Designed miniproteins, single chains. Designs and how they scored, part 8

Each design is a single chain, and the fold is of that chain. pLDDT is the mean over its residues in the fold that is shown.

## One batch from the design tools (miniprotein)

Design m251
Fold by ESMFold2-Fast:
Structure m251 (fold): chain A 100 residues (1-100)
Amino acid sequence: MLTPEQQALGEAVGNAIRRAYELALEAGKKGTPEQAKAIFELVDEVATAAMQALAEGKSPEEILERAREVADQLAKKYGPEVKKVADEIVRILEEELARA
């Protein structure tokens, strides 16, 4: 059984991932197919990093830092259009973690 704090953190990460996929769907509709693919790769990698950190018992600050590092790497790989989405995804995660 999860502690109330662990449950709240899990719900916060889950909410952030859901919001990030909703953002990716909207952003993907406005770009090229190649940009849409890069944006979904970004969300998948950030979601995986956040969920792995959560599973490892990391703090909210450590979860956010790991997600930020992955987001920055993919933004550097794919360029400024993906960086805009990466920055927004990190902001969403930070907002949801602050509520937990």
Scores: mean pLDDT 85

Design m252
Fold by ESMFold2-Fast:
Structure m252 (fold): chain A 72 residues (1-72)
Amino acid sequence: MEYIHLKSVEEFIDLLVEKIMKETGIKDEELIREIIEAILKSIGITEVDVDVPKNASLDELSEVLQKIYQEK
């Protein structure tokens, strides 16, 4: 299984945006990005340094988000 190493909040946002666009069919990348950025800022996530499965599901990404939050 291949993992991708996320080194910044921006990389994590990019991954979430792509996954949500694929899962929902919404093509407004800017809108999705703004919503995700607002959520991450509101919960205090300022740094990301985690390994994520290359084909992670939204459920797996939720677990990664929880792990990042717990490290703050």
Scores: mean pLDDT 77

Design m253
Fold by ESMFold2-Fast:
Structure m253 (fold): chain A 82 residues (1-82)
Amino acid sequence: DIVEEALKAIDENKHLSEEQKELLKEIVKILGEDLPDNFPLILKEGSLEEILAFVKELIDNYSDEEKKKKAEEVLKELEKLL
């Protein structure tokens, strides 16, 4: 399950604060099973800056407009924690 792998990867990340992890988990849950296979690795090892760059590109190319809007709202809150 790509969502479970992504959520676990966020918990294992050594660069993110707890608040940043919670917001990223919300984005992962919103995007769901459409996450790319390499995303858990980026979530586990990446800095917030690297993860934000990847997430922005993902959301920009996302076909589900309702999920895209919800993910963008959470992304804006996460960007405030930079």
Scores: mean pLDDT 82

Design m254
Fold by ESMFold2-Fast:
Structure m254 (fold): chain A 95 residues (1-95)
Amino acid sequence: MPSALEILQEGIEKMKELIKKRDTEGALEVLGETADQLEALAKATGDKRVMHMAILVGSQYTLLRMLKRVTEDEELLIEQLRRAVEILEEYAKEM
């Protein structure tokens, strides 16, 4: 079973590549998958720290998905996705 750090690092790498290609939908899907994997890990292990991280990543996904529904500003969405990656990198450093 992958560690929380491995899940975060894989998500970060995939999102960076998708953002570089301007694939905003793909980047959002990876962010959601990362949250789901962290939640599954937390439920399997009982790790409250990983569950809190899953909630934070899932909240970021929900906010960005909502932003995509209300704006056609691709540059704004790309900027916010880059900020989401920075937040995931900060979580990875704390682990």
Scores: mean pLDDT 86

Design m255
Fold by ESMFold2-Fast:
Structure m255 (fold): chain A 71 residues (1-71)
Amino acid sequence: MEKVKELLEKAKELEERAREAERLGEEYLELSKKSSPTKGSAYSVLGIGYYTEAELYRKRAEKLRKEAEEL
């Protein structure tokens, strides 16, 4: 079942993107705590943005894994 393998590989790629986005989000949120209020606000917004991106990648990966399971 080549289709199952392709879906699982794509899901893995999206999970990797999610981990990288979450790592960046964590770094920006940590910078927000150590920065001035003005810079901290900007870093906080960036950090939240990356966490949102990570969640979207994880949801896409879950959908692909479910599709692979249903095949």
Scores: mean pLDDT 83

Design m256
Fold by ESMFold2-Fast:
Structure m256 (fold): chain A 63 residues (1-63)
Amino acid sequence: MTPEEAIEAARNVGRVLGKQGKSLEEIERAADALADHLRRMGYTPEQAEAVREAFLEGYREAR
C-alpha cells in the first residue's frame, strides 16, 4: 500500500467508525495504534502522521 492509498483508506475507515457512533477516545486510540503500526512497517513519521490525521478527519466528517 502506498502512503497515498493508506491516507485514503484511513479517511474511509474513520468515516465508517464515525457513522457507527464510536467515541472520540476510541478513535484517537485507534489512530495512535495505526500510526505506530505504519512506523513499524517502514513509513516515515511524517507519512504515519498524515495517515493518522486522515483517519481523524474521516471521523469528524461523519459527525
Scores: mean pLDDT 81

Design m257
Fold by ESMFold2-Fast:
Structure m257 (fold): chain A 92 residues (1-92)
Amino acid sequence: DEALRQMHEALGISEEEFEELLKAAKHVEELLKDKEFAEKMSKIFEAFKTSKAEAEKLLEELLASLDKEDQEILKKVYEYLLKTHALAQSLL
């Protein structure tokens, strides 16, 4: 909790924005209960380790299979993960 709060402070994320991100993350967690969605997400994260371009291509393919609400939620969570990953790399 404390480390997460410090990370959010470094990113300039308000408590209200954090609550919105928690709701988005919970929605993505529900989507991850679908085996096909979970497998596609796993491939995206695996690709991200070697090629950002390949990861983004796989993400676009996944987004095209989702409705507009799920697309917006997944995009918000993905952007948050990219920001936290960049911050974590800068601290190492």
Scores: mean pLDDT 73

Design m258
Fold by ESMFold2-Fast:
Structure m258 (fold): chain A 89 residues (1-89)
Amino acid sequence: MEKKIEELKEKAREAVLAKDAEAHTKYAKEMFKLLAEEKGEREALIEVARFGAELALEHPELAAELSGISVEEVREQAEERLREVEEAE
């Protein structure tokens, strides 16, 4: 399972770099489904939220372009989400 999740994370990163919002959403949904089946919905939400926030912080300008918000807003939302994820564990 971990290898398949890692492959989906890599594909999601590639989709962001290609500015393919539809592909990114597809891989994020597949990752959530696999994590939910293995670990339960709560853990899946935590993992997907963490990955999304980390990816947004790695490529904040691309995340801003894909979401239609500012780079500052992307950073603020990503940092807030990471804090919430750490508190939820």
Scores: mean pLDDT 78

Design m259
Fold by ESMFold2-Fast:
Structure m259 (fold): chain A 69 residues (1-69)
Amino acid sequence: GPEDHRERATREALRRVAADLGARVETVPPSDTDRIPGADVLVGVTPEQLAAQEDTLQRLLDEELARVR
């Protein structure tokens, strides 16, 4: 469904940003009570670095959504 397409697009966009920042993307396991299970998150970045990449993430997400549609 549309959620599946958005999820894949978001994961790919995060992966591309992570590569640029020297960071990584992790999927939160169901057993992790401190985070939302199943969410893809950037690790190894500061909140300031993530905020600086917001426009880039949105652009990459839009590009990936166009590909999977």
Scores: mean pLDDT 66

Design m260
Fold by ESMFold2-Fast:
Structure m260 (fold): chain A 76 residues (1-76)
Amino acid sequence: HMERMRQLVEEAKRAAEQGDRERTGQYLRQLGDLARAHPSPESLDLLLDAAEAATRAGFGEVARRELGDTLRAMLE
């Protein structure tokens, strides 16, 4: 699962860099679903990396919508 999560992070970063809001959200949702099913410190780091990249691209609202609940659950 970690290899697929890393691939999803890279896809989300590419979509965000290209200004593709919808694809960014889709990849973040898939990443969040996998992290929720397989929680670990490594998956948390991948979620934070993807969320930061999306926020930097101006899609912080998308990152919060798709990953916010998952990140909160993993930290508590």
Scores: mean pLDDT 83

Design m261
Fold by ESMFold2-Fast:
Structure m261 (fold): chain A 94 residues (1-94)
Amino acid sequence: MSEEDWERLLEALSAEDPLKLYEIKKEIGKEDIPVEHLLDERGNTLYDRAYERGYEKAVANLQKLYNIPAPLDVPPSENRDPLVDRVGVLRERL
């Protein structure tokens, strides 16, 4: 995903616009992926990016809608995509 795509998603979350959020996900071909599973190249989630960049409304909306806890001890760069981990395990066994 491009940086512009991430910014569009954060803006939609800040505006509390679930339809706009869905439309953006559809445009980027990720409509079937929950927002908590959208990761950048460093393993940062939308929540991590919103928190780091000071999108206070997006952070609050993500916490409310998806029950995402505030990160305390784990840096965003240490987060792993659960789907990538599952694919990796399958590849090691094949």
Scores: mean pLDDT 61

Design m262
Fold by ESMFold2-Fast:
Structure m262 (fold): chain A 89 residues (1-89)
Amino acid sequence: SLATRIREAYERAIEVAKRAQELKDVDPEGYKKAMELVQEAVRHIEEARRALREGREEEATRHLDKAEELIDQAEEVVRKAEEKVKEEK
């Protein structure tokens, strides 16, 4: 359901933001980029929730699709930075 996808997107956004925070001093550029993507994703999640409350399911789906894409991008940015850190044990 859209409600389930919205909850999952929020959970993923929070997790990515926490991981990005750990990279702040290691990869400041990656941290900034990941946080910008997360902030944009959260805005789209808010718009999806609003559209869903107004019965605009197609609009809600478009916003949610965009949020999920932005979260995927943020996760990739964070994962690449984390992989670099794994080399430095």
Scores: mean pLDDT 86

Design m263
Fold by ESMFold2-Fast:
Structure m263 (fold): chain A 116 residues (1-116)
Amino acid sequence: MEPLREAIRRAVELFREAAEAAKNGDIEKTKQLAYEAASVLALTLREAARLGLVPQDIADKAIEYENKIREAKTVEELKEALRGLVDVLTEASQVSPLGKDLREAAEAARELIEAL
């Protein structure tokens, strides 16, 4: 469980770095950092699902929103993809022993959306 929590904490830090890049108007860096955070979370939720810690449908949705973040061509598309990921993380936080860490990741992603 600790490696999964460490991965979620890394994603929180990446979202916070992305929010700072967004505040500075660096959209390319914002997208790169947001994608890295989403990728870490998707892999973490996939492993959590394998261990029975989250439902498989939550892990599948996280991968879907990781891909939408990667494919986003506009700030509006990036915001939309991030909102979807926030919803997934919020759902996961309610049904998982990782709930506290996942809620912190959802909050960091919301802060990024507000900075965009």
Scores: mean pLDDT 89

Design m264
Fold by ESMFold2-Fast:
Structure m264 (fold): chain A 92 residues (1-92)
Amino acid sequence: MKEEVIRRAKEEADRYLKEHLTEEDRKKAEPAIEKAREKARKAGMSEEAIELLEKAILVATAGSREEDPSIVPEVIAIVLRLIGAAIDLHLE
């Protein structure tokens, strides 16, 4: 069910962010988040879909600092699931 997929994507992202996201990552991501929010709102996306895109940007920002190449596929998977969930919400 779509709600379960969205919930799982959020939980996976929140777990990654709790372990890896720094204050510097948040500051680095702010311009990209602001730009994404503006574009998404103009496109008619819901606030819930926008939150998923914000989480994707934060995960990608934290992941860009990972020195372990084994973590890169996990970061990509989390980002893609969040973007997919945001698109699914927008298309409903």
Scores: mean pLDDT 80

Design m265
Fold by ESMFold2-Fast:
Structure m265 (fold): chain A 87 residues (1-87)
Amino acid sequence: DEEIEKKKKLIQHIQIILNYKDKLELFGEAYELLYKEKGIKGSAEYTDFYEALKKVLEEKNETYILEEAEKYLEKGISPKELAEELK
């Protein structure tokens, strides 16, 4: 599913950007939110995890990270390429 693959790539881009900005804790908060609501797992539900991550970023006023991730995705930059770019 193209939409699921897009969400998966966005999550990976967001993780890389957060790590580069020393804000990877926000990614952890999204996992905590998802596990609190669903109890066990979240990685297989990319749409649910993306929504949790978006909610955390909105609460922290860090939505520019979503815009940055989308920009890199639109340029066709893979998560691996982004990780190399931000070194």
Scores: mean pLDDT 77

Design m266
Fold by ESMFold2-Fast:
Structure m266 (fold): chain A 59 residues (1-59)
Amino acid sequence: HMEDVKKKLEELKKQIEEEKAIREKYGFTLDSLNDGAKAFYEERRKKVEEEIKKLEDEL
């Protein structure tokens, strides 16, 4: 159980890091994007962070 939760947490954290790297590569900040693009990145990141928190609460 613990190992599966830890592995899933690592995968989700990797997704966040990859998205951050893409934004940094193209000079994006969430604050500088238009409303549609900002909402897209905020919703996606929020969902991943919520999933991480749920898994951390299970530890």
Scores: mean pLDDT 71

Design m267
Fold by ESMFold2-Fast:
Parts: sequence; structure tokens; C-alpha cells
Structure m267 (fold): chain A 110 residues (1-110)
Amino acid sequence: KLVQIGKYKDYTLLATERENSSFTLYHETGHAVDLDLFGAPKKIKSKKVKTIKTIGGKTYVNDVDMSKIITPGTSCASYYADVLGYQHPNLSLEQAVKQIKTRCVKELGV
């Protein structure tokens, strides 16, 4: 069963109770940042992506399969979020988001 573990803008972050950890929160936040920066839903290879759902104007995200999403910047936020969660689990969510965005902007040259 999926539970809400966090929120980033209009994205509701979901995980199973057994996976509810700082690492999982950072991982799902990375997916939400990628979706926010690149508008990934409009470039999803399949219309039936189980890990992304939009209901009543709210978007729910759980373990996004980035191989099904085509973006100019690929999976940069998701990649950095996983690395950050592994190496720096003690960062606040706000500090983690700031670092992830900074790395993505630098990598993409925007």
C-alpha cells in the first residue's frame, strides 16, 4: 500500500510503508523535480505509466521509470537525488532540492 511521504509543489510523493525513508523521499523528490523542470508527462512514451497519475489537477509520483520519459536533460534530478540520499541523508528536503536544481542547471547549461 502506498502512503504520502512528502510533497514538492503540485506533486504528491508516494512510497510503501516499508520504503518510507530519507533515501526514498529524496528519490521521489528527484522524479518530481525532473517532471517540474522538463514537463516530462507530455513526452512519456506510454500513456499508461503506473508511477505517474494526475487526478483532479494533482499529480502523484511513485518510483518513476525514467526509461519511459524522453526529456532533453534525461534523469539528471533523479540521478543526483539518489546520490545525495546515499551520501548525505541528513540534509533537509529544502537543501536537497536546492542542490539537485543547482546541479541540473549546471549540467544542462541553463
Scores: mean pLDDT 56

Design m268
Fold by ESMFold2-Fast:
Structure m268 (fold): chain A 79 residues (1-79)
Amino acid sequence: VKRMPLWQYLGGLLHEAGFTPHKFTNPEEAIAVLKRFPLEAGVLLSPKKVHPDDLQTADQLLQAKDYQALSNLEVRLLD
């Protein structure tokens, strides 16, 4: 099971989807994008790829608008 901060995982997905011209280098870049595109970021999170407990935590943080904690959340990637 791969583990990584959500900001790195979402940063890769957002780059592949064309929302950013480059991959994020720090969580502050991810926080700025999450504040602008929270719904789009949510759609990119897949229950097939991210552990259900981590998705639940991410949803709670998104509803709380705690983008800093959301970006720094360590997620388990499923294969």
Scores: mean pLDDT 73

Design m269
Fold by ESMFold2-Fast:
Structure m269 (fold): chain A 87 residues (1-87)
Amino acid sequence: ELAKKKEEIGRAVREAVILAVNDKDLEKAKDLIREVLSKYDLYEEQRELEALLAKLYEAKTREEIHELLEEIAKVLERIFEELEKKA
């Protein structure tokens, strides 16, 4: 189901952001993204999200975090478009 795939990926991205920003566990954040996105052959988006999570982990200001979250949201939008094309 398309809706379930979108929910799974959206939840994984949200959890990975929390892991990188709040818990400061970048490896667990990247592992979660790799596990979920590889199920759907989203390797380009997986690589982009891993890079953004690494930047988010190093971010020191609210402005930096906000900008990176906007970039992550754009990747998530592209992921949803790819899932819709494959459905």
Scores: mean pLDDT 84

Design m270
Fold by ESMFold2-Fast:
Structure m270 (fold): chain A 72 residues (1-72)
Amino acid sequence: AAAEARAAYLAGLAALGQGRVREAADHFLTALRLDPRHAAARQLLEEIVRGLERRGDPRAAALRAELDRLTA
């Protein structure tokens, strides 16, 4: 439901504010699973993935694959 997707998105924003990038990514993925057209969650997750890719973080590949699958 839209309310549940919004709750997951807000949880992701709170995690980002606390520097918990992994938790934020998980919350934004949950928001996209509930609402695949949630543009704000998709944009922020895309930014997180690009940030991880720029740093060579090994978690980036798995998150990229999940994001691409949800937004295909």
Scores: mean pLDDT 82

Design m271
Fold by ESMFold2-Fast:
Structure m271 (fold): chain A 91 residues (1-91)
Amino acid sequence: MSSEELRKEALEKLKEAKEAIKKGDGQKALEYINEAIDLAEQLIKLGDKESAKEILEEAIKLAKELMKKAPELVLQAIGQILRAIGLLLEI
């Protein structure tokens, strides 16, 4: 998969996460955010640091929104934020 294909897929996952948050589906939002972070890690491995940064920053923003709307998922969302910050420190 090319870096452009990975970036496009990650942006689609983030869009799906945002819609899941709006619908109150916290678990599905958590899954989509995690999938976007996985794709950002692949972007870093391919050397597309700028795309990875864009995806990780949006994933952190959505995880923070998820924490506000789904308190039961706070620990999982914190875990996602910490993982995304760790990956940002690699770029």
Scores: mean pLDDT 89

Design m272
Fold by ESMFold2-Fast:
Structure m272 (fold): chain A 90 residues (1-90)
Amino acid sequence: SEAEELAREAVRKTREAIKEAREFVSTLPLSEEQRKEIEEALKELEEERRRLEELIRRKASDEELRAAIEELQRKAVETGRRIAEVLATL
């Protein structure tokens, strides 16, 4: 379905964003505490991505997939803000 295609794209984009964030953060002179805060935020985003992947695997309804995509998008925005807040303390 179209919802399944959108869900698969959301999973792919989120995986790519997490990878890019980790690569970027690895270049920065961060304290252990700052690295821990960023990794916690990225882990939470990864959990939401895995939840959407599980819904795809279970052949969840289009309604459930759309709701999960929206939640993943909300979590991605929250994660970006948390990372930006940590980086502002550099």
Scores: mean pLDDT 88

Design m273
Fold by ESMFold2-Fast:
Order: structure tokens, then sequence, then C-alpha cells
Structure m273 (fold): chain A 61 residues (1-61)
């Protein structure tokens, strides 16, 4: 249902925020900036792709 997909989108948003916060903590703790930036870009790209997949699933309902 549309409601279930919207719930999954909200869960994706919260998980993405948590992952980004963890990366910010790693950077503050002295992790290599280039590695943290690469992880950040991967997280954002993955989240965007997943969001698009969920929206596409909603259109097929």
Amino acid sequence: SVEEILKQLKELEEETKRRVAELQEQLAAGAPRDEVLAQFNAVMQEAQKRAQELLEQMEQL
C-alpha cells in the first residue's frame, strides 16, 4: 500500500540521518577525510536510489 511505502521512506530518512551522524563522529575522531567523504557519498547515493525505487513501487500499485 501507499502508506507502507511512505513508512519505508520515513524509515530510510531516519536511517540515513543516523549513518551521516556516525560519519560526522568518525571525522571528528580523526578518521581520514577522504575515506569519510567517500562513505558519505555512498550513503547519499544509496539512499537516493532506494527512495526512487520505493516511489516507483508506489506507481505500480
Scores: mean pLDDT 85

Design m274
Fold by ESMFold2-Fast:
Structure m274 (fold): chain A 89 residues (1-89)
Amino acid sequence: MAQQILDLIKQTKDDSILAAVLVLLEQGKYQEALTLLQNANTPSKYQEALDFVKKLAEENPEKFMEALEKIKNLNSMQERIDLAKEAIK
Protein backbone atom coordinates (compact mmCIF):
# COMPACT_ATOMS: atom_id res chain seq x y z
CA MET A 1 0.00 0.00 0.00
CA ALA A 2 2.61 2.61 1.00
CA GLN A 3 4.66 1.90 -2.16
CA GLN A 4 1.54 2.28 -4.36
CA ILE A 5 0.74 5.63 -2.69
CA LEU A 6 4.28 6.95 -3.29
CA ASP A 7 4.23 5.82 -6.95
CA LEU A 8 0.89 7.59 -7.56
CA ILE A 9 2.12 10.79 -5.85
CA LYS A 10 4.88 10.95 -8.53
CA GLN A 11 2.13 11.10 -11.20
CA THR A 12 -0.13 13.63 -9.39
CA LYS A 13 0.48 17.33 -10.19
CA ASP A 14 -2.60 18.84 -8.48
CA ASP A 15 -1.49 20.52 -5.22
CA SER A 16 -5.01 20.37 -3.69
CA ILE A 17 -5.23 16.60 -4.28
CA LEU A 18 -1.73 16.11 -2.77
CA ALA A 19 -2.75 18.26 0.24
CA ALA A 20 -5.85 16.07 0.81
CA VAL A 21 -3.67 12.93 0.47
CA LEU A 22 -1.25 14.33 3.09
CA VAL A 23 -4.15 14.97 5.52
CA LEU A 24 -5.39 11.38 5.04
CA LEU A 25 -1.88 9.90 5.52
CA GLU A 26 -1.37 11.92 8.74
CA GLN A 27 -4.72 10.48 9.98
CA GLY A 28 -3.59 6.90 9.16
CA LYS A 29 -6.25 6.63 6.42
CA TYR A 30 -4.00 4.90 3.89
CA GLN A 31 -6.80 3.15 1.96
CA GLU A 32 -8.68 6.45 1.49
CA ALA A 33 -5.43 8.15 0.40
CA LEU A 34 -4.78 5.37 -2.16
CA THR A 35 -8.36 5.58 -3.49
CA LEU A 36 -8.13 9.38 -3.85
CA LEU A 37 -4.81 9.09 -5.75
CA GLN A 38 -6.19 6.35 -8.02
CA ASN A 39 -9.30 8.45 -8.82
CA ALA A 40 -7.13 11.57 -9.40
CA ASN A 41 -5.04 9.61 -11.94
CA THR A 42 -8.11 8.13 -13.71
CA PRO A 43 -9.61 10.68 -16.18
CA SER A 44 -13.19 9.33 -15.82
CA LYS A 45 -12.95 9.62 -11.98
CA TYR A 46 -11.03 12.92 -11.70
CA GLN A 47 -14.21 14.88 -10.84
CA GLU A 48 -14.96 12.34 -8.06
CA ALA A 49 -11.46 13.02 -6.68
CA LEU A 50 -12.08 16.81 -6.76
CA ASP A 51 -15.46 16.39 -5.01
CA PHE A 52 -13.77 14.33 -2.27
CA VAL A 53 -11.05 17.00 -1.81
CA LYS A 54 -13.73 19.72 -1.52
CA LYS A 55 -15.57 17.74 1.18
CA LEU A 56 -12.32 17.00 3.07
CA ALA A 57 -11.37 20.71 2.97
CA GLU A 58 -14.83 21.70 4.30
CA GLU A 59 -14.64 19.12 7.14
CA ASN A 60 -10.94 19.75 8.00
CA PRO A 61 -10.23 23.35 6.90
CA GLU A 62 -7.23 24.02 9.20
CA LYS A 63 -5.45 20.72 8.46
CA PHE A 64 -6.17 21.03 4.73
CA MET A 65 -4.74 24.58 4.59
CA GLU A 66 -1.62 23.49 6.54
CA ALA A 67 -1.09 20.56 4.14
CA LEU A 68 -1.67 22.78 1.09
CA GLU A 69 0.94 25.30 2.36
CA LYS A 70 3.44 22.45 2.86
CA ILE A 71 2.85 21.18 -0.69
CA LYS A 72 3.09 24.69 -2.26
CA ASN A 73 6.46 25.31 -0.56
CA LEU A 74 8.04 22.14 -2.03
CA ASN A 75 10.43 22.69 -4.96
CA SER A 76 10.68 19.16 -6.39
CA MET A 77 8.87 15.84 -6.81
CA GLN A 78 11.42 14.23 -4.47
CA GLU A 79 10.49 16.68 -1.68
CA ARG A 80 6.79 15.78 -2.16
CA ILE A 81 7.67 12.06 -1.91
CA ASP A 82 9.78 12.66 1.22
CA LEU A 83 6.92 14.62 2.86
CA ALA A 84 4.51 11.74 2.13
CA LYS A 85 6.98 9.21 3.60
CA GLU A 86 7.17 11.28 6.83
CA ALA A 87 3.34 11.35 7.01
CA ILE A 88 3.13 7.54 6.67
CA LYS A 89 3.43 6.08 10.22
Scores: mean pLDDT 81

Design m275
Fold by ESMFold2-Fast:
Structure m275 (fold): chain A 69 residues (1-69)
Amino acid sequence: SPEQKLQEVIKRAQKVNPELAKLAQQQHQQLQSLLKQGKITETEYQLLVGLLTFSVESEIYLLERQEKR
């Protein structure tokens, strides 16, 4: 599921940058809260989870490139 992929990416972020992992987890919790409150649709939630996953993967990629000392 999109949520499982997000959680896998957050685990990878935890190894590279714990603060990034924490922020991603907080954003996921906000999206879950918005869905529960009916402020966003299930379709919007799935799209936003996908965008969050992409953003975290992109940050990991950039951080790994900066480790070239």
Scores: mean pLDDT 84

Design m276
Fold by ESMFold2-Fast:
Structure m276 (fold): chain A 77 residues (1-77)
Amino acid sequence: MMNAQVLLEAAERAYAEALAAKPTWSNEEMIAKLRSVITLLELALEAAREQGDEETAARAEELLREAQAVLAEVEAE
């Protein structure tokens, strides 16, 4: 299994890229990107829980809530 921190860092970068691209991308592109970010965050959270990494798990949960909220906003448009 991949290291939880590495997965979280990948998800954080992907999420930042999605937010930066939001004004230029189509809703379809944003939805696809945000779903990819959510999948990475879910994998990071699962790995962190298996590894007992409470700090990485807490950060992944926080970003999951944020990414899901942004996805819901984009889907409502």
Scores: mean pLDDT 81

Design m277
Fold by ESMFold2-Fast:
Structure m277 (fold): chain A 51 residues (1-51)
Amino acid sequence: SVDDQIAAIDKKIADIDAQMKDPSLSPDQRMQLDIDRGVYQIQRAVIRVTR
């Protein structure tokens, strides 16, 4: 369902947020995680317009 898909994406975003708390990440790794997070947020918004 749409709600299940949104919940799965929310979990992916939470996993990225947890990874970004690692102080050993390079600036390049942080940038890639920010990009991935943004992609998931866009996917979440797209799924929300489907009933």
Scores: mean pLDDT 82

Design m278
Fold by ESMFold2-Fast:
Structure m278 (fold): chain A 87 residues (1-87)
Amino acid sequence: MKYKVTVKIKVKDNKEDIVFEPSGTRTGAKVTFEPAKAGDSILTVTVEAETKEQAEGGLAYVKRAVDGLNKQGYKVEIESVEFEEVE
């Protein structure tokens, strides 16, 4: 069984490309950030893991990354989190 978490992050007043790419695997979960381009209002992040605990660890990492972007002056907020078991 594999777990996938899709996080959609709303970007407000995005006038430049957001290319925040936290590297690779965190606590066994693969985290992938899709860069938001200038004018885009949604940044998508995918977390893939073999266990629920690893997926939850990856999601916690994403939440910290969002906090980091806000501290850098970006206006970002988590709009939705979809937790999915992949058969």
Scores: mean pLDDT 72

Design m279
Fold by ESMFold2-Fast:
Structure m279 (fold): chain A 84 residues (1-84)
Amino acid sequence: MASLTREEELELIKSLPKEERLELVRQLRAALDSRRAGSSNQELIDEALKYVDEAEKNVDNPEKTAEYLLKAMELVREAVELDR
């Protein structure tokens, strides 16, 4: 797959049906819960989980859901880089 820009990731998530957006929420939550147990950067993981929860609450609003999921993904990428 070509490298996605932040804008392309946002549009992709916005274009997904509600069921697929909920699946992304579930997948991110499971991945974050799993990583939390082994990470020293639990604050970043907890912040990402907070955004995942906000995305789930706003799942009927594709734009808000996409923004929250992208913020969660950005925090996960930062936590992964810090764990290097």
Scores: mean pLDDT 77

Design m280
Fold by ESMFold2-Fast:
Structure m280 (fold): chain A 85 residues (1-85)
Amino acid sequence: DEEETLRQLTEVLGVPFGREDLERIRELDRLAQAMRPEAEALGATSSESARAQVLALLERLAAASTPRQQALLRLLTAALEALAA
């Protein structure tokens, strides 16, 4: 549910998110999907190398994004690091 997703993002990031922000999240998803061929190449590497390349992709997405989108990408980066620990 989109409303539940916005609620969870508001709680985790400590800033209010509206339906307009959900469209920005979808834009980030489209950008991430456009980079999928690079991400799929990671399947042939070690887990540590794959993690480093995914973090690099997230940083590239952040560089092309608005401050709000950058906050979302930082959240995704933190989640990836937690999963790798």
Scores: mean pLDDT 57

Design m281
Fold by ESMFold2-Fast:
Structure m281 (fold): chain A 98 residues (1-98)
Amino acid sequence: MVNITLSAAASVAAGSSVTVTASASGDEKILSIRLHAQKAGSKEKTFLAVSLNKTSTSATVSNLEAGATYNFFATATYIDKEGKIKKVTSEPVTVTVT
């Protein structure tokens, strides 16, 4: 089973940057890990970073909207025990902009 751990500061000032790191681990071969952001209440997902043939990726995000809340999540692509390509998406980490 592939698991994703995501880390970011819980809150940041609007004029500051936040660094988001995603790490994938598990018994299956991990092919990629991709990081996205989504503003709370928005349907739009923003691509931030991807790492190929690695288990971690990170992005530094700046110019966040004051008073907004952002959800960050990562998707790992892996080869399962049957040799099929699968995807798993992390639970979101929420960052509040003050």
Scores: mean pLDDT 83

Design m282
Fold by ESMFold2-Fast:
Structure m282 (fold): chain A 70 residues (1-70)
Amino acid sequence: MVREEQERLAEQLREKAEELGGTVTDVETGVLEATDPVTGERYRAAWARVNLVKDGKPAFLSAASEPVRL
């Protein structure tokens, strides 16, 4: 399910942020939906963004899942 993909991406980004010595401040997740103009098929992809502070400076990491046909 797309929610599981969002949570998986968020968790992976949190882990990576912590490995880089960052402190996670916020997590954003969402869903992108698109229609293939050639086939007319609908696709859905999950995304996540983790906002962090490293060495007193703000930074972020983001990722998206493989699109899934609806």
Scores: mean pLDDT 78

Design m283
Fold by ESMFold2-Fast:
Structure m283 (fold): chain A 65 residues (1-65)
Amino acid sequence: MDRERVGRLLQELRDSGELDGRAISARELAERAGVSVSSATSTLNELERAGLLRRVPGRGYEIRP
């Protein structure tokens, strides 16, 4: 449930261009999606393993095109 909410929000942010040229943190994503930081972190880790995100030290994650 939370994973689906986080994934949908990430797709919306990507499509709208809100994440163009910036990183998003698990905390920011959790607040915007209305889920726990743990749920956001788990989803971000899954997407990074799938090659859809890139971790940026000190900033969070960038969406890969």
Scores: mean pLDDT 75

Design m284
Fold by ESMFold2-Fast:
Structure m284 (fold): chain A 61 residues (1-61)
Amino acid sequence: SANREAFLQELEEAMKSLDEENRKKVEELMERIKAAPPEEFGREAVEALDFLSEVEKEKQE
């Protein structure tokens, strides 16, 4: 779906600023999102956003 594809593109963009370990975690989240049915997509997307939010907060310290 367009929403899923757009979200995956945003995750790809976010990966550019991540270290190796965090990139691998985002890649795992992207695989889960690609495999998720529509009813699970929202849950997986929230998990990915929460992870990226945590990484962003650590970088600002």
Scores: mean pLDDT 77

Design m285
Fold by ESMFold2-Fast:
Structure m285 (fold): chain A 74 residues (1-74)
Amino acid sequence: MSATVVGEDGSTAVIEEGMTAREAAEKIVEATGLSREAAEGLLLGLGLEDDDPLTAEQARALAAGANVASRALG
């Protein structure tokens, strides 16, 4: 399963089950303009380490958190 993050400029990132937390964080930064530290904060909030493969639930939670954080920043 996959979840989509949408950035302010219309850039998209697809966060997939089985993707590592590090890969997901990199895609979020690229699509949303969030800082690396903000993306790492989302991973820490979910208890994820860099090499941890995402479950479908974690992929959705991470994408939702990134979308909320991106909108809050403007």
Scores: mean pLDDT 77

